Designed miniproteins, single chains, continued (3). Designs and how they scored, part 74

Each design is a single chain, and the fold is of that chain. pLDDT is the mean over its residues in the fold that is shown.

## One batch from the design tools (miniprotein)

Design m10566
Fold by ESMFold2-Fast:
Structure m10566 (fold): chain A 83 residues (1-83)
Amino acid sequence: YSPEEAARLAEGTRELARAEAARMTPEELAEARAALEEARRRAEAGDRSAAFYAAGLELLLAEHAGDEAAAARAEEEIRRLLE
């Protein structure tokens, strides 16, 4: 992706994550946290798909928590991974 396309897709991903985060149940939240932990382990081993998935889960959890700074960092990570 071009830098412009990557930025647009990252913004769209954050918008979708915000909408989804607003509807998360406690069970889904626990599932997302467990998935993030596993995705981070795979990303550290060099799995780029896992790195993207981890960034997406981090974004979802940050939006659920209302953590604007964490959400912005996750969006930027998604943008970098898409470039």
Scores: mean pLDDT 82

Design m10567
Fold by ESMFold2-Fast:
Structure m10567 (fold): chain A 81 residues (1-81)
Amino acid sequence: MDLEAAKELIEELKKAEEEGKVKLEIDGNTITITFKNDPDLAHEIARRAFELERKGDVTVESDGNTITLTFAVPVEEILAL
């Protein structure tokens, strides 16, 4: 599992939330990302999420302007690396 790549993605998402570009909801091993009219950011985040999914580290689900990431481990454990 590439936990360092997962951590980098989560940290980038937290920075985007601080900038008001996304809304994040974290529940155990799941992060729900709601994008606020930024298709370029949504595309870049999706690209990185699908790269992690290809490695088997995350499951990606998309619905409208929302992307849900389900990790194999709790998000708090990834952030504690």
Scores: mean pLDDT 78

Design m10568
Fold by ESMFold2-Fast:
Structure m10568 (fold): chain A 91 residues (1-91)
Amino acid sequence: SLILELTIAKFRLIAAKSEIDLGKRLKDKNPDLAIKTLENAIKSLEETIERLKELLSKASDPELISEIQKLIKEAEELKEEAEKELEELKS
């Protein structure tokens, strides 16, 4: 079900947001764990973006296309945030 796959993607984005927040909170106390947490969030977001792009290629309903595009943009923005945090932490 395309609706179920979208629901799973939404939960994955919520999880990624939580992982990014955890990574930010760990920066001062455990930088090695912060790096690993942010790298895991980035990988999860890359997989979510790839899956959403596959769903987009199969979608024909304009409302579903719009929702998938919104989720891709949100995932890409979260990935960019995590990458920026990771670069600052490694430098």
Scores: mean pLDDT 88

Design m10569
Fold by ESMFold2-Fast:
Structure m10569 (fold): chain A 76 residues (1-76)
Amino acid sequence: SSLSPEQLREADIALVRMALAVMKHTKKPETKEELEASISLLDRSLELARQAGAPQDLIDELERLRAEELKRLESL
Protein backbone atom coordinates (compact mmCIF):
# COMPACT_ATOMS: atom_id res chain seq x y z
CA SER A 1 0.00 0.00 0.00
CA SER A 2 1.26 3.49 -0.93
CA LEU A 3 -0.79 5.16 1.82
CA SER A 4 0.97 6.30 4.99
CA PRO A 5 0.26 4.42 8.27
CA GLU A 6 -1.60 7.53 9.49
CA GLN A 7 -3.81 7.65 6.37
CA LEU A 8 -4.56 3.91 6.70
CA ARG A 9 -5.59 4.33 10.37
CA GLU A 10 -7.83 7.31 9.46
CA ALA A 11 -9.44 5.30 6.63
CA ASP A 12 -10.09 2.28 8.88
CA ILE A 13 -11.64 4.50 11.59
CA ALA A 14 -13.83 6.21 8.95
CA LEU A 15 -15.03 2.80 7.68
CA VAL A 16 -15.92 1.70 11.24
CA ARG A 17 -17.79 4.98 11.88
CA MET A 18 -19.75 4.52 8.63
CA ALA A 19 -20.61 0.89 9.50
CA LEU A 20 -21.82 1.95 12.97
CA ALA A 21 -23.92 4.78 11.48
CA VAL A 22 -25.55 2.31 9.04
CA MET A 23 -26.28 -0.14 11.89
CA LYS A 24 -27.83 2.66 14.01
CA HIS A 25 -30.07 3.90 11.14
CA THR A 26 -31.26 0.52 9.76
CA LYS A 27 -33.85 -1.93 11.13
CA LYS A 28 -32.77 -3.50 14.44
CA PRO A 29 -32.00 -7.26 14.27
CA GLU A 30 -34.92 -9.29 15.69
CA THR A 31 -34.29 -12.98 14.79
CA LYS A 32 -31.54 -15.26 16.14
CA GLU A 33 -29.92 -15.39 12.67
CA GLU A 34 -30.03 -11.57 12.29
CA LEU A 35 -28.59 -11.05 15.81
CA GLU A 36 -25.76 -13.58 15.24
CA ALA A 37 -24.87 -11.88 11.91
CA SER A 38 -24.97 -8.40 13.50
CA ILE A 39 -22.80 -9.50 16.46
CA SER A 40 -20.26 -10.97 14.00
CA LEU A 41 -20.12 -7.63 12.14
CA LEU A 42 -19.67 -5.78 15.45
CA ASP A 43 -16.84 -8.16 16.46
CA ARG A 44 -15.01 -7.46 13.17
CA SER A 45 -15.63 -3.70 13.55
CA LEU A 46 -14.26 -3.77 17.12
CA GLU A 47 -11.10 -5.61 15.97
CA LEU A 48 -10.54 -3.06 13.19
CA ALA A 49 -11.20 -0.10 15.54
CA ARG A 50 -8.77 -1.42 18.19
CA GLN A 51 -6.07 -2.18 15.58
CA ALA A 52 -6.45 1.32 14.07
CA GLY A 53 -6.27 3.01 17.51
CA ALA A 54 -9.78 4.45 17.26
CA PRO A 55 -11.03 6.89 19.94
CA GLN A 56 -12.30 5.18 23.10
CA ASP A 57 -15.80 6.70 22.64
CA LEU A 58 -16.17 4.80 19.33
CA ILE A 59 -14.93 1.53 20.89
CA ASP A 60 -17.30 2.02 23.86
CA GLU A 61 -20.29 2.61 21.54
CA LEU A 62 -19.51 -0.55 19.54
CA GLU A 63 -19.11 -2.60 22.76
CA ARG A 64 -22.38 -1.18 24.15
CA LEU A 65 -24.32 -2.13 20.99
CA ARG A 66 -22.71 -5.59 20.96
CA ALA A 67 -23.66 -6.17 24.63
CA GLU A 68 -27.27 -5.10 23.95
CA GLU A 69 -27.57 -7.46 20.96
CA LEU A 70 -25.93 -10.35 22.85
CA LYS A 71 -28.36 -9.84 25.77
CA ARG A 72 -31.27 -9.90 23.30
CA LEU A 73 -29.92 -13.09 21.65
CA GLU A 74 -29.64 -14.82 25.06
CA SER A 75 -33.30 -13.88 25.79
CA LEU A 76 -34.65 -15.70 22.69
Scores: mean pLDDT 85

Design m10570
Fold by ESMFold2-Fast:
Order: structure tokens, then C-alpha cells, then sequence
Structure m10570 (fold): chain A 86 residues (1-86)
């Protein structure tokens, strides 16, 4: 579904921008704020997966799972960055 993939792409693009912001700062308070923003976007990706119809293509489901895994990886990378700052 074009709408599903477009929404997933938009969420992933926002997460990519947040990762860039996290890497550009040395302020742990800013990194914590970015983690909260990534968590909100990850929740939206998970909601897309939950709302996916049973007859959805395996390609669409695989794409969403890939987006979710990317978001989880980004969150973990930012958490590791936070630990290095304090």
C-alpha cells in the first residue's frame, strides 16, 4: 500500500534526522530529549504494523519490519552515545 510505505518512509526520515542531531551534540539532556522523540516515532511505526490488514503483501510487511528494526537500532545507538557522555 502506497500510503503505508509513504508513512513508514516519513517516520524513518525523521528518525535519521534525530540520529544526526544526537551525533552532533555533547549535551546529555539534548540526547535524552532525542531518545524521547525516537521512542514516539517508534511507537508510530509499531502502530502502523498493528493496523496492517491480514491480506497485506509480504513485501509491505517486510518493509515495515525493516523500518521498525532500523528505529530500534537507532535508539540503541543513541543510548550508547548517551552513556559515553556521562
Amino acid sequence: SDALLAEADALVAQIDALVAQAKATTDPAVVQQIIAQVDALLAQLMALLRATPDDASIEDITYLIGAILRAIGARLDIELLLKKLE
Scores: mean pLDDT 86

Design m10571
Fold by ESMFold2-Fast:
Structure m10571 (fold): chain A 98 residues (1-98)
Amino acid sequence: TLEKFIERVIEKVVELVKEAVRSSPEEARKLIDKATALIYEEARLLLEEGVPKEEVIKFIRKITEEMLKTAEELGASPELIELIRKGGLDVIETVSML
């Protein structure tokens, strides 16, 4: 189901966020870039499967919210929180142009 798929993607990107919180600023940026690339790849697959664009954007927002929640709960820096927020918005913009 779509919900189980979303849960699995959230699990993967949340692990990257947990690692980023424990990393140097340079390494954290790379980990967040990896998470956003993963979200984009999964979003593209959903679009190819015929999932409506608005549903895919909702999926990206939900994943980004879970990443932000995890980062905030772990005491992430404002800079890391902004990287996550910007990453999610960048994926939404890219998907919106497809």
Scores: mean pLDDT 86

Design m10572
Fold by ESMFold2-Fast:
Structure m10572 (fold): chain A 103 residues (1-103)
Amino acid sequence: WREHYRKGLQALEAGKYDEAVKHFERALKILEEEGADPRTLIPVYVALAIAYALKGETEKALSYLNKARDLAEQIEDEEERMRTLFLIRIVEVYIKKGNPLGE
């Protein structure tokens, strides 16, 4: 899954959002099939949310961000949970207000 996650990030940086989505979706599928810790799934869901937002697909972006939030609420450590939820909320506000790089 890490290889696909890295390739997704590279595609995202290059503005190849469709390729980024495909790589992140493959990383997610591998993690889900392996029964990975929810904390490992959170960055992949956030990356998918950002990629879809950059494509202008706000509804899909928010759907993935909500999945990240639901998993973050399962974090047992109070400080880590609060920090993760706060970062997710910042991303949500950014997506909802419109990306200055996307119009």
Scores: mean pLDDT 75

Design m10573
Fold by ESMFold2-Fast:
Structure m10573 (fold): chain A 72 residues (1-72)
Amino acid sequence: TPSVRERVQQRLQRLISELWDRYEAGELSLDEAIQLFTEGMENDPDFQSLPPDEQQAFIDAGVTTLRARADM
């Protein structure tokens, strides 16, 4: 069974993949993709159970990934 952190990491990867596909399709701006990513993470009970510093690290990682991909 995945740990809480492993489940949060899996959710992060899924949301990044889904939102990146919608951005590439022209359905979302980058800012909208980042906003929906943040909201999607914050709505997860596993994410909510993490300490604030770990929550911020997951948000920062996902936002950095989306921005880095857009700059390619």
Scores: mean pLDDT 88

Design m10574
Fold by ESMFold2-Fast:
Structure m10574 (fold): chain A 74 residues (1-74)
Amino acid sequence: SPEETALLVEVLTRLHEGTPEEEILEWFRRWVEEDPEAARRVVELLEEILAANPDAPERWKETVRRMREVVEEA
């Protein structure tokens, strides 16, 4: 959906620009409350992207792992 694409692009942009993990997580928690299904699908896509890119920065992997925890707790 357009919402899922926008959310995915924004997460990737924040990760690429070096936005602090806690800031990304606080922003992402708002999306989980607003649209938990879109948030879950975006985490699934991010996990697939990282699995296909083993050279991705460790901080990206850690942030996405914590985003997964947020979605599972919702």
Scores: mean pLDDT 84

Design m10575
Fold by ESMFold2-Fast:
Structure m10575 (fold): chain A 84 residues (1-84)
Amino acid sequence: MELHAKAIGHILRAIGALLDGNVPEAVRDLKAAIEVTKEAIEKGEDVTPFINILERLLKQLEPHASPEDVAELRKGIEELKKLQ
């Protein structure tokens, strides 16, 4: 439950950063959301809806972020899908 709250917090911060045009903060918040979501999966939490949100956020971020950041974020999300 606490991990769900942390994941949601990072997701909301990433959305806010994207709306503000703050791409570096959006990337950092999305990376943090991926890490917390991974920890939640490893502890047996059902976070499939969060993975879908993370994918949608990455699609919105792709035109604005560096190819290196996009590749790292995509790898993280694909690793989460394999754990589910």
Scores: mean pLDDT 81

Design m10576
Fold by ESMFold2-Fast:
Structure m10576 (fold): chain A 100 residues (1-100)
Amino acid sequence: SLEEEYKELRERLQKLRDAVRKAIAENPQDYRLQVLYNSLDEAEKALEELEKQGKPVEEILDRLRSIMDSLREVFGEETIEAALAGDLEPLREKLKSLEN
């Protein structure tokens, strides 16, 4: 169902945000992780605002799919999967490459 897909993708976004937050605690000098965390936090807040406005699940899910697709396009699926498994090194290297 759309509700199940929304729940799964929302939990995936929240898990990624939590992984980045933990990486920041371990790497407090890596400002790129903080920038990424802020972007993920703003995405979360945007979804919460749509929920508060009573938008249909299909509209909120479309926004969430767009967010997840953008993350996959920028970082790659393998990098996101590694981060979700607790390995943030591919993500950190990708962030460095995007600045150069």
Scores: mean pLDDT 86

Design m10577
Fold by ESMFold2-Fast:
Structure m10577 (fold): chain A 80 residues (1-80)
Amino acid sequence: SPVERFLEEARTTLDAGRRAGLSVDEIVARVLAVARRHLTPAQAAELEARLRAIRAAESDRDRFLLAVVQELVAFAQRES
């Protein structure tokens, strides 16, 4: 499904960005670019809003990245 393809590519993108030492804002931008390729505009907009809310609530890099991974999994479960 498009959601499964999104989750696989988003996880690969997040891991690559983390290993490359990218900022959390750059990692989010890359994950949202993946979302726009695989998801509907409505799904991509919902995910963007959720990731921005996590970014506003979490200042710690590692905790933020963990919360993003958890949200990606939860999003895929809701949309499947």
Scores: mean pLDDT 85

Design m10578
Fold by ESMFold2-Fast:
Structure m10578 (fold): chain A 117 residues (1-117)
Amino acid sequence: STSSSTTSAGNARTVSAVSRGVLPRVPAGVAVGRVTVSLEAEGKATLSAAVRSLTGEPVVGVGTASGTNGTITAEAEARAEHPEGPVEWEGTGFGESEDGKAMTVSITELRLEHVPL
């Protein structure tokens, strides 16, 4: 499995973070991607997490959460069939503020697992 994190911060109405994971060469099978995203927010905010296969079967998993004054966490998971070769997945986090107050978005985990067929 592969895990990584990225962080973006601002006082804009929106903030975003992106992370990519790669398995360099695997046999044909199923890849499972999971992303966990955290948003630290002042005021009311919504968080969208997405995990997307960039190779093989085009799939997207999405999770959303909302909260006020604190930590908001969202998770997304998807599974995709892939041919032999490299497997690439992208995790994204997108925070949106109702109040235009400070936000920090972090991808706390992007996990890739391969299951042979």
Scores: mean pLDDT 80

Design m10579
Fold by ESMFold2-Fast:
Structure m10579 (fold): chain A 80 residues (1-80)
Amino acid sequence: MKKYLAEVVDVETKKVYFAIVETEGPLRVGDEVTITLLDTGETFKGRVIKQLAPGVFEVEVIEGGSLKGKRLYVKVIEEL
């Protein structure tokens, strides 16, 4: 399992979160990830739909919480 500290941006609202992103291997398009928001502790599942740049991904929230169905930009800060 890989863990990343990430900056997460809601594509619609432009709201910024810091999060832990968990995946079974290195982040790739099509992967399912678990995202835990550091401010609220809320956890949800996303799917990586695009790589926009090195370490920058677009993710769709597929399960859980207030963000279900939203698109997020995930910028990897560091691998944990």
Scores: mean pLDDT 82

Design m10580
Fold by ESMFold2-Fast:
Structure m10580 (fold): chain A 71 residues (1-71)
Amino acid sequence: SMSEAKKYAEEGKKIVERGKGVIDVASATMRAFGDGFKEYSDKSLEESFRKGGEAGSKAEAEAERKREKER
């Protein structure tokens, strides 16, 4: 029925929005890795992972705050 289809469409939209948050966190993490490689002349993988981890944690905290505001 139309009402049923509408309910499933809203459910799907919610799932897509959740997926976008995960993508945003991943994108921020990847960008931080790239910045780490660019920033240091003798770049080590360890330095890049440290930068990426920090950015990823911050982006995840922001995504969590957005989810809580929607509740």
Scores: mean pLDDT 63

Design m10581
Fold by ESMFold2-Fast:
Structure m10581 (fold): chain A 82 residues (1-82)
Amino acid sequence: MDAQIQRARQGQFQHIIDYNLAFNQYSAQVGMSDRQIQAHASMSDWQITRLPNGGYLILPKSLDYDQAVKDQIQAAIQQRLA
């Protein structure tokens, strides 16, 4: 049971990470302002949080993960954006 939950989490994390990388690449490429990024979040089913490295963390509004899981996703995105 525990191992199956861990596998499900890893699959979901990869999808979230891939989307975040694509969005950060796109927003950088088109030179989006913070206001434009916030407007994009408001029009989608995604929540956007600014990261210390100048990138963005994008999570589904329906995402119900504990803080440790959220921190793991954030760290993976920050590492790949660096």
Scores: mean pLDDT 63

Design m10582
Fold by ESMFold2-Fast:
Structure m10582 (fold): chain A 99 residues (1-99)
Amino acid sequence: KRKEILADAAATAVETGYLLGKSPAEAVVQLFEALKDYDPETLVEMARKVVERAIQLSPEAVRGVAEGLRKIAEMYPEVADEFRKLAEQAEETARRMEA
């Protein structure tokens, strides 16, 4: 599906930035600002894939992604509820990864 390809590309971009020493929070904000013209459903799917990829990297990557998603939620009301839920779930997952 086209949405799946876009979501995987978004996750890969954030992962690549993290591996190059960039802030995951800044990478998420930059990515979703660039992609803001996409429909909310597609943006939410991209955000979910970004969180899933961060879980494979580290708890720090997951927390950074959650921070970025919260910032996007403050700027874009159409995705605010779903991005905030994903950020809350990501933060909880990061806590469990440390245990």
Scores: mean pLDDT 83

Design m10583
Fold by ESMFold2-Fast:
Structure m10583 (fold): chain A 65 residues (1-65)
Amino acid sequence: SARDELVRRVREYLEERGELSEAARERVLAHIQAGRYDGAAAVLLAHGRPDLAAFLSELVRELGV
């Protein structure tokens, strides 16, 4: 599904260059898996990563989820 593709791309990006703790990464991914994109963005913003929140928003738009 488009959501599974979104989860996969976000996971790969966060593992390679997200520089987030494992716990923070898993919280972001859990929100995305539940369709709570605003929740995922809020976790990223709380960790001082507006760049990652913007990346998530762009992927959501690109994948049409």
Scores: mean pLDDT 85

Design m10584
Fold by ESMFold2-Fast:
Structure m10584 (fold): chain A 90 residues (1-90)
Amino acid sequence: GSEEELKRAIEHLQRAIDALKAGDVETAIEHLKEARREILKASGIDPLKGIQLAMRVLAAITAAHFGDYDAAIEAAESVLEEVQKALEKL
């Protein structure tokens, strides 16, 4: 169920953050896309919260595309923290 989707989202967010810090933008964007997909699949998150988190991941993707890696990292780390908190409540 939702626990599996949230765990996959966490793994993808962590890999995206590492890739952004290493300057591997293409790898980071692919992991952000997968994290967003997993968040939207997670039925155990409040639907509105899930949409808000998915929108923040889209903001991180947009920032990365335009070369604002600090903004992309900050957005991805914020989403990672909230997904981890959601997993702890399951």
Scores: mean pLDDT 87

Design m10585
Fold by ESMFold2-Fast:
Structure m10585 (fold): chain A 75 residues (1-75)
Amino acid sequence: MDKESLIELVHILLDLLVSEGLPREVLEEALRRSKEFRQEEVDLEKAHEEILKAASLKDLEEAARRLAEVLGRLE
């Protein structure tokens, strides 16, 4: 997946995470670090696969939580 597509996906998930009640500061930090995903040795392909899987199984909230944890590790 290209970086632009991943950033768009992150935006969609951040909107969902806001609905889950996460603080804006945490979301802004995660978004800022979206540029550095690969530098943290994060398995972005797995995160993407989990999102697709959740979409099919209607378990999108779980995928959002997993991506949020992935973004948090970029700190």
Scores: mean pLDDT 49

Design m10586
Fold by ESMFold2-Fast:
Structure m10586 (fold): chain A 97 residues (1-97)
Amino acid sequence: SEEEEIVRLLAEKFGLSEEDIRRLYDTLKRLGLDEVIEALKELATAWKNGDEERFKEAAQRLIELLDTVLPALAMIDPNVAETAVKLKKRLEEILKE
């Protein structure tokens, strides 16, 4: 499925487990955080296609969205919030290079 491909690609790119990314994805979907889901999809697609410009745009958008939703994620599932923090840090590191 498209979801499974997104989870695999993001886990591989950011060195996170597929289980952790899947749990994050499923939690965002349950909460109706569709903008975050869209940003994750765009990020995975840009990386798969080697589109560096779109990857940077999606990464910046995702960082901003994660900052907004992080308090809500921490209240619902601290493990998902930890995964989101790790993803955000790795996005910030990539954008500095």
Scores: mean pLDDT 87

Design m10587
Fold by ESMFold2-Fast:
Structure m10587 (fold): chain A 67 residues (1-67)
Amino acid sequence: MSEEERKRKLIEEGERHFRQALEAAAAGDLEEARRHALLSVTKYLEAGDVERAEKVAREVGEAMRAA
C-alpha cells in the first residue's frame, strides 16, 4: 500500500468516526460520542491532518455540551 493510500484510508476512517461522534452526541450518548471523537482525532493525527483533528475536538465538544 502506498503512503498516499494509507493516508486516504486514515482520513476516511477519521471522517466516519467524526460523523458517528456527532450522531451519538445528538442522541445523548456521550460515552459513544467521546469514543468516536477520540478515534477520529487519532486517525486524522496519524494522517498528519492536524486541522481536521482540531475541528473534531471542537465540534464534538460543542455538541456534547449542547446535549
Scores: mean pLDDT 85

Design m10588
Fold by ESMFold2-Fast:
Structure m10588 (fold): chain A 71 residues (1-71)
Amino acid sequence: SIDEKIEEFLKLTEEGQNVPALGSEEITQEEYVEILKKTQTKLIEDIKKNRPLTEDEQKDIEAMLASLKKA
């Protein structure tokens, strides 16, 4: 499912791994950008509503933004 792909993508992003290789199958650049946007939007929206940014959450957002520039 898409949630599973998002989780694995975050692991790859932290290690600086290649994004087109997710799980056992390559994802398209379009799918990658869409997953990234959805993940980033959800994370930011949840943070804004629930509490101030934690160090871990800020690190995740920065990692996702860096991946967007490379995509």
Scores: mean pLDDT 59

Design m10589
Fold by ESMFold2-Fast:
Structure m10589 (fold): chain A 78 residues (1-78)
Amino acid sequence: MYALELKLLVEPGKLDEVEAAIREIAAERGAEVTLAKVGDRYLLATVRAASRETAEEIAREVAALPGVVSLEARLHEL
């Protein structure tokens, strides 16, 4: 199993939209996600994926989302 930790800076007013999109991406990939909002501009996400490939695909899709300004990603093998 793999844990993908994401720290996102989001465009003003896009926090809820980006959160919903991340949950949908994770669900479509069969991954579990926990999300935390920090202020009005930051999302912290932890994604648990069965494979490295799935985790990397999720990170790529999240980075491409409208409203995401920057993304920091860390991948851990569990």
Scores: mean pLDDT 85

Design m10590
Fold by ESMFold2-Fast:
Structure m10590 (fold): chain A 84 residues (1-84)
Amino acid sequence: DLEQLIDGIIDAAADAGVFPREELEQKREEAVKRYGLRAALYYIALLAAGYPEEVAEKVARYVHENPDASDEEIQEVVDRLVEE
């Protein structure tokens, strides 16, 4: 269940002090509305991992535009954006 995965990531990030829980919950709702649930999962996971919001946003957009993209293909996009 992708929603449960997102909830778990938000809990872990908030507990670790990486990101405020309420802000991640709001960003998750906005990302789901704009890009869909799978894109929101990647968006929240990258923010929780400490990636810049610009990277997380570009990855979410890529997932939305490429709904059939594999996890490996999405990771390649992350790697390219981080090296820029």
Scores: mean pLDDT 83

Design m10591
Fold by ESMFold2-Fast:
Structure m10591 (fold): chain A 68 residues (1-68)
Amino acid sequence: GEEKRVLREVQRALRERGTEAALEVLKRAIEQGVTSPRLLQLRTLLEGLLTGRYEEAARRVPELELEE
């Protein structure tokens, strides 16, 4: 569904354009009403990466499944 499509777009943006671009893709999807626990966890992780708090973000999201 829409969640898996958003996860693919975020993962692609992360690989090709970096963390900031991936977070923008994710925020746009959430603003458009595509919300799930997995997407919210991913948002927390990406925000942690941008603020240099990767260790804290990773601890808050111990399991995160990303789709290709």
Scores: mean pLDDT 71

Design m10592
Fold by ESMFold2-Fast:
Structure m10592 (fold): chain A 64 residues (1-64)
Amino acid sequence: MKEEKIKKAVEIARKLLREDPRMPEKEIAKRAGKANGVSPKAVLKALKREEEEGLARLEAERAR
């Protein structure tokens, strides 16, 4: 399924970000997408969504 490949691509993107935090998000999405046969746009969108969701959740937990 396409969502499964996107999840794997996001995981690789997170690994790349951890290795080189200075790398542009577009570059990370391109590399991760290429490895999993997913468009860089889809990876970038999924990665950005997960980051925003994670940050919002952490902020809410800290406020409690």
Scores: mean pLDDT 73

Design m10593
Fold by ESMFold2-Fast:
Structure m10593 (fold): chain A 76 residues (1-76)
Amino acid sequence: SKEELIDFIVNFIVEEAKREGITLTPEQIEQIRNALEKNIDKIKDLEEFLSKIREIVKKSKSADDLVKQVIDLIES
């Protein structure tokens, strides 16, 4: 389902952020979830999307920077 896919992507982002020492707040997680709910049908290649998320997380300077870049990717 779309809900299961969104949950999977959100959990992936949270866990990748934790590996880089970044803990996202519940409000930040909700911002990402809301962006995914509006744009989930635009994600055609899940593997490519997750690869781009991993690159964003590794290059992010802060939680706020990570959230901004992830939402920008989701909305692109």
Scores: mean pLDDT 88

Design m10594
Fold by ESMFold2-Fast:
Structure m10594 (fold): chain A 77 residues (1-77)
Amino acid sequence: HMEELIKEVREKLDELEALAKKRNDPYTLKMIEELRKIVDDLEEAYKAGGNTELIRKRLEKLLAFVDEMIELMKKLE
């Protein structure tokens, strides 16, 4: 379900934000703010009856990117 995917992306952004705050990384925090706006725009597009498959693929790519950033930040510790 799309709502579950949106929730998962937001939860991963929260995890990335916690890591960025521990590192005092303002650049990653600014990136997270921009990514949250993209998620909000995709949610609004979905609610407005937009292309569900395209919105889902964009959210899946965003989730993969956030997961990669979390793993990278954990490894660079």
Scores: mean pLDDT 87

Design m10595
Fold by ESMFold2-Fast:
Structure m10595 (fold): chain A 75 residues (1-75)
Amino acid sequence: MSKEELEKIAEKYGVPISTLERYKRKGLTKEEIELLAEREGAARKFEEAVKEAQKLLDEGKSAQEALDVLNEKLA
């Protein structure tokens, strides 16, 4: 698997290329790396969205504004 292929997967799922390079070093196939990247990317997007929503609530914004941020980030 080339560096360019890893960069495309990293960009597609929002996962650092260093994470995918670790999977490659462990001898995982391209298919396995893509599946793990999809799962990791989804988890990271969820954690980021939750942190942004929590920040809005901490700043005294409405629950609706926090929910709108979650929906936008997870779409």
Scores: mean pLDDT 78

Design m10596
Fold by ESMFold2-Fast:
Structure m10596 (fold): chain A 74 residues (1-74)
Amino acid sequence: SAEDLAKEVLLLVQEAMAQAGVPDEEIRARLDAIVAALKAGDFARARALVEETLRLAGVPEERAAAILALLDQT
C-alpha cells in the first residue's frame, strides 16, 4: 500500500541519518518535516526534503535514487 511504502521510505531515511551520525533531535525534526509535507499532500516538497536529507547523510546517488523511486510509488 502507499502507507506501507511511505513507512519504508521513512525507516530508510531514519537509518541513513543515524548511520551518518546525525543527532537524534535533527533526525526527528527532518522526519517531522517530511511527514508534514506528506500529510499536506505536498509530494514535491516531501520528495525534495527526502532528497536533501539523503544527500546530507552521504547516501550514494544510486541508493538515494532507489529510495526516491519507492517514494514516487506512493
Scores: mean pLDDT 83

Design m10597
Fold by ESMFold2-Fast:
Structure m10597 (fold): chain A 57 residues (1-57)
Amino acid sequence: SRDLVIALAEKESGLTREQVLEIVRLYRAGDLEGLAALAAEAGISLRAAISIAEAAL
């Protein structure tokens, strides 16, 4: 469930719901540069951001 993935990302990585939704949006758009920039600002790895996006699809 997307809601479960969002809740886990908030708890484990300190991400907001809005940040998780933006991660999914950037991943769907194929904007890997934007995804990498958001991951860096959020203090997570690009790999973690990709894993969150794939789990939240």
Scores: mean pLDDT 83

Design m10598
Fold by ESMFold2-Fast:
Structure m10598 (fold): chain A 99 residues (1-99)
Amino acid sequence: MKVKETRIKADSLADVLREVGRMLKEMEVGEKLIVDADITSTNPATGTKSSNLRVRIEAEKIEEGKVKVKITVLDSNSPALKPGTTAEFEVDVDTLEAM
């Protein structure tokens, strides 16, 4: 069983999920992908960080075109999204790429 680990910097969770979807399309059934994502939104006019979110994404290709994804919040400056929060879902890889 092959495990691929990578790091992604992005402006949104949607951007991270699109890249995860692209990577998973190239993987074999039963392979696992682990992504540490650093998500920072910056105002281009001021250079000020508006949000900072770090997540760990664990994805497994369970069948051709279908993946199981677990997202864990590692760090957040938002009071609405606490560190340790997890979400787990099964989704078509095309849905991730379309984000």
Scores: mean pLDDT 75

Design m10599
Fold by ESMFold2-Fast:
Structure m10599 (fold): chain A 81 residues (1-81)
Amino acid sequence: MKITDEEIDEAIALIELSVANLLLHKYGDYEGAAKLAERVVERYPHLPEVVRDAYRIASEAYEKLGDTEKAQEWRKKAEEA
């Protein structure tokens, strides 16, 4: 069985999303969660479900930071993805 680069990318992206969720929900590091979610979108734009989850995390993180405008922007991206 040969693992593809795309399968490796998906595995890494899912790990990074898990870390972003922990920062957001367990550690209260909203800035770190937002930055990591944004990085996932930039690095893995070819993975639609990963991108959608990253948009959702970024939206929630910005909402917790009080950046209502950015939270709304990322939420809209999550709904359109």
Scores: mean pLDDT 81

Design m10600
Fold by ESMFold2-Fast:
Structure m10600 (fold): chain A 110 residues (1-110)
Amino acid sequence: RLEELRERIEEIIEKLEEALKSELEEMKEIYREILESFGVDSSWIDEMSEAALRMIIMAELEALEELLRALDALERGDLETAREHLERARLLFPHPVVAQLAAELEELLE
């Protein structure tokens, strides 16, 4: 439900923020664990530069914050605003983790 999805998104945001404060090797490990928890291939991370990985994590954080805004709108009964934020998240970061969370949120809009 809404609260369970919010808690999951907030947990991922906290882990990504921790990754951005970490050194490259720890940042790679944290991000790999997130991808693996969603059944997403993590093999590409090992060849990423620090700058490239930080940009990816920052983009994912922005998309996840848009999903939280969609949940806030849904809790207020503003379905139009919720759909707008959901679509924005998908466009900002078309990645499997965000796509899976967005799909779960979309089911709540039915």
Scores: mean pLDDT 83

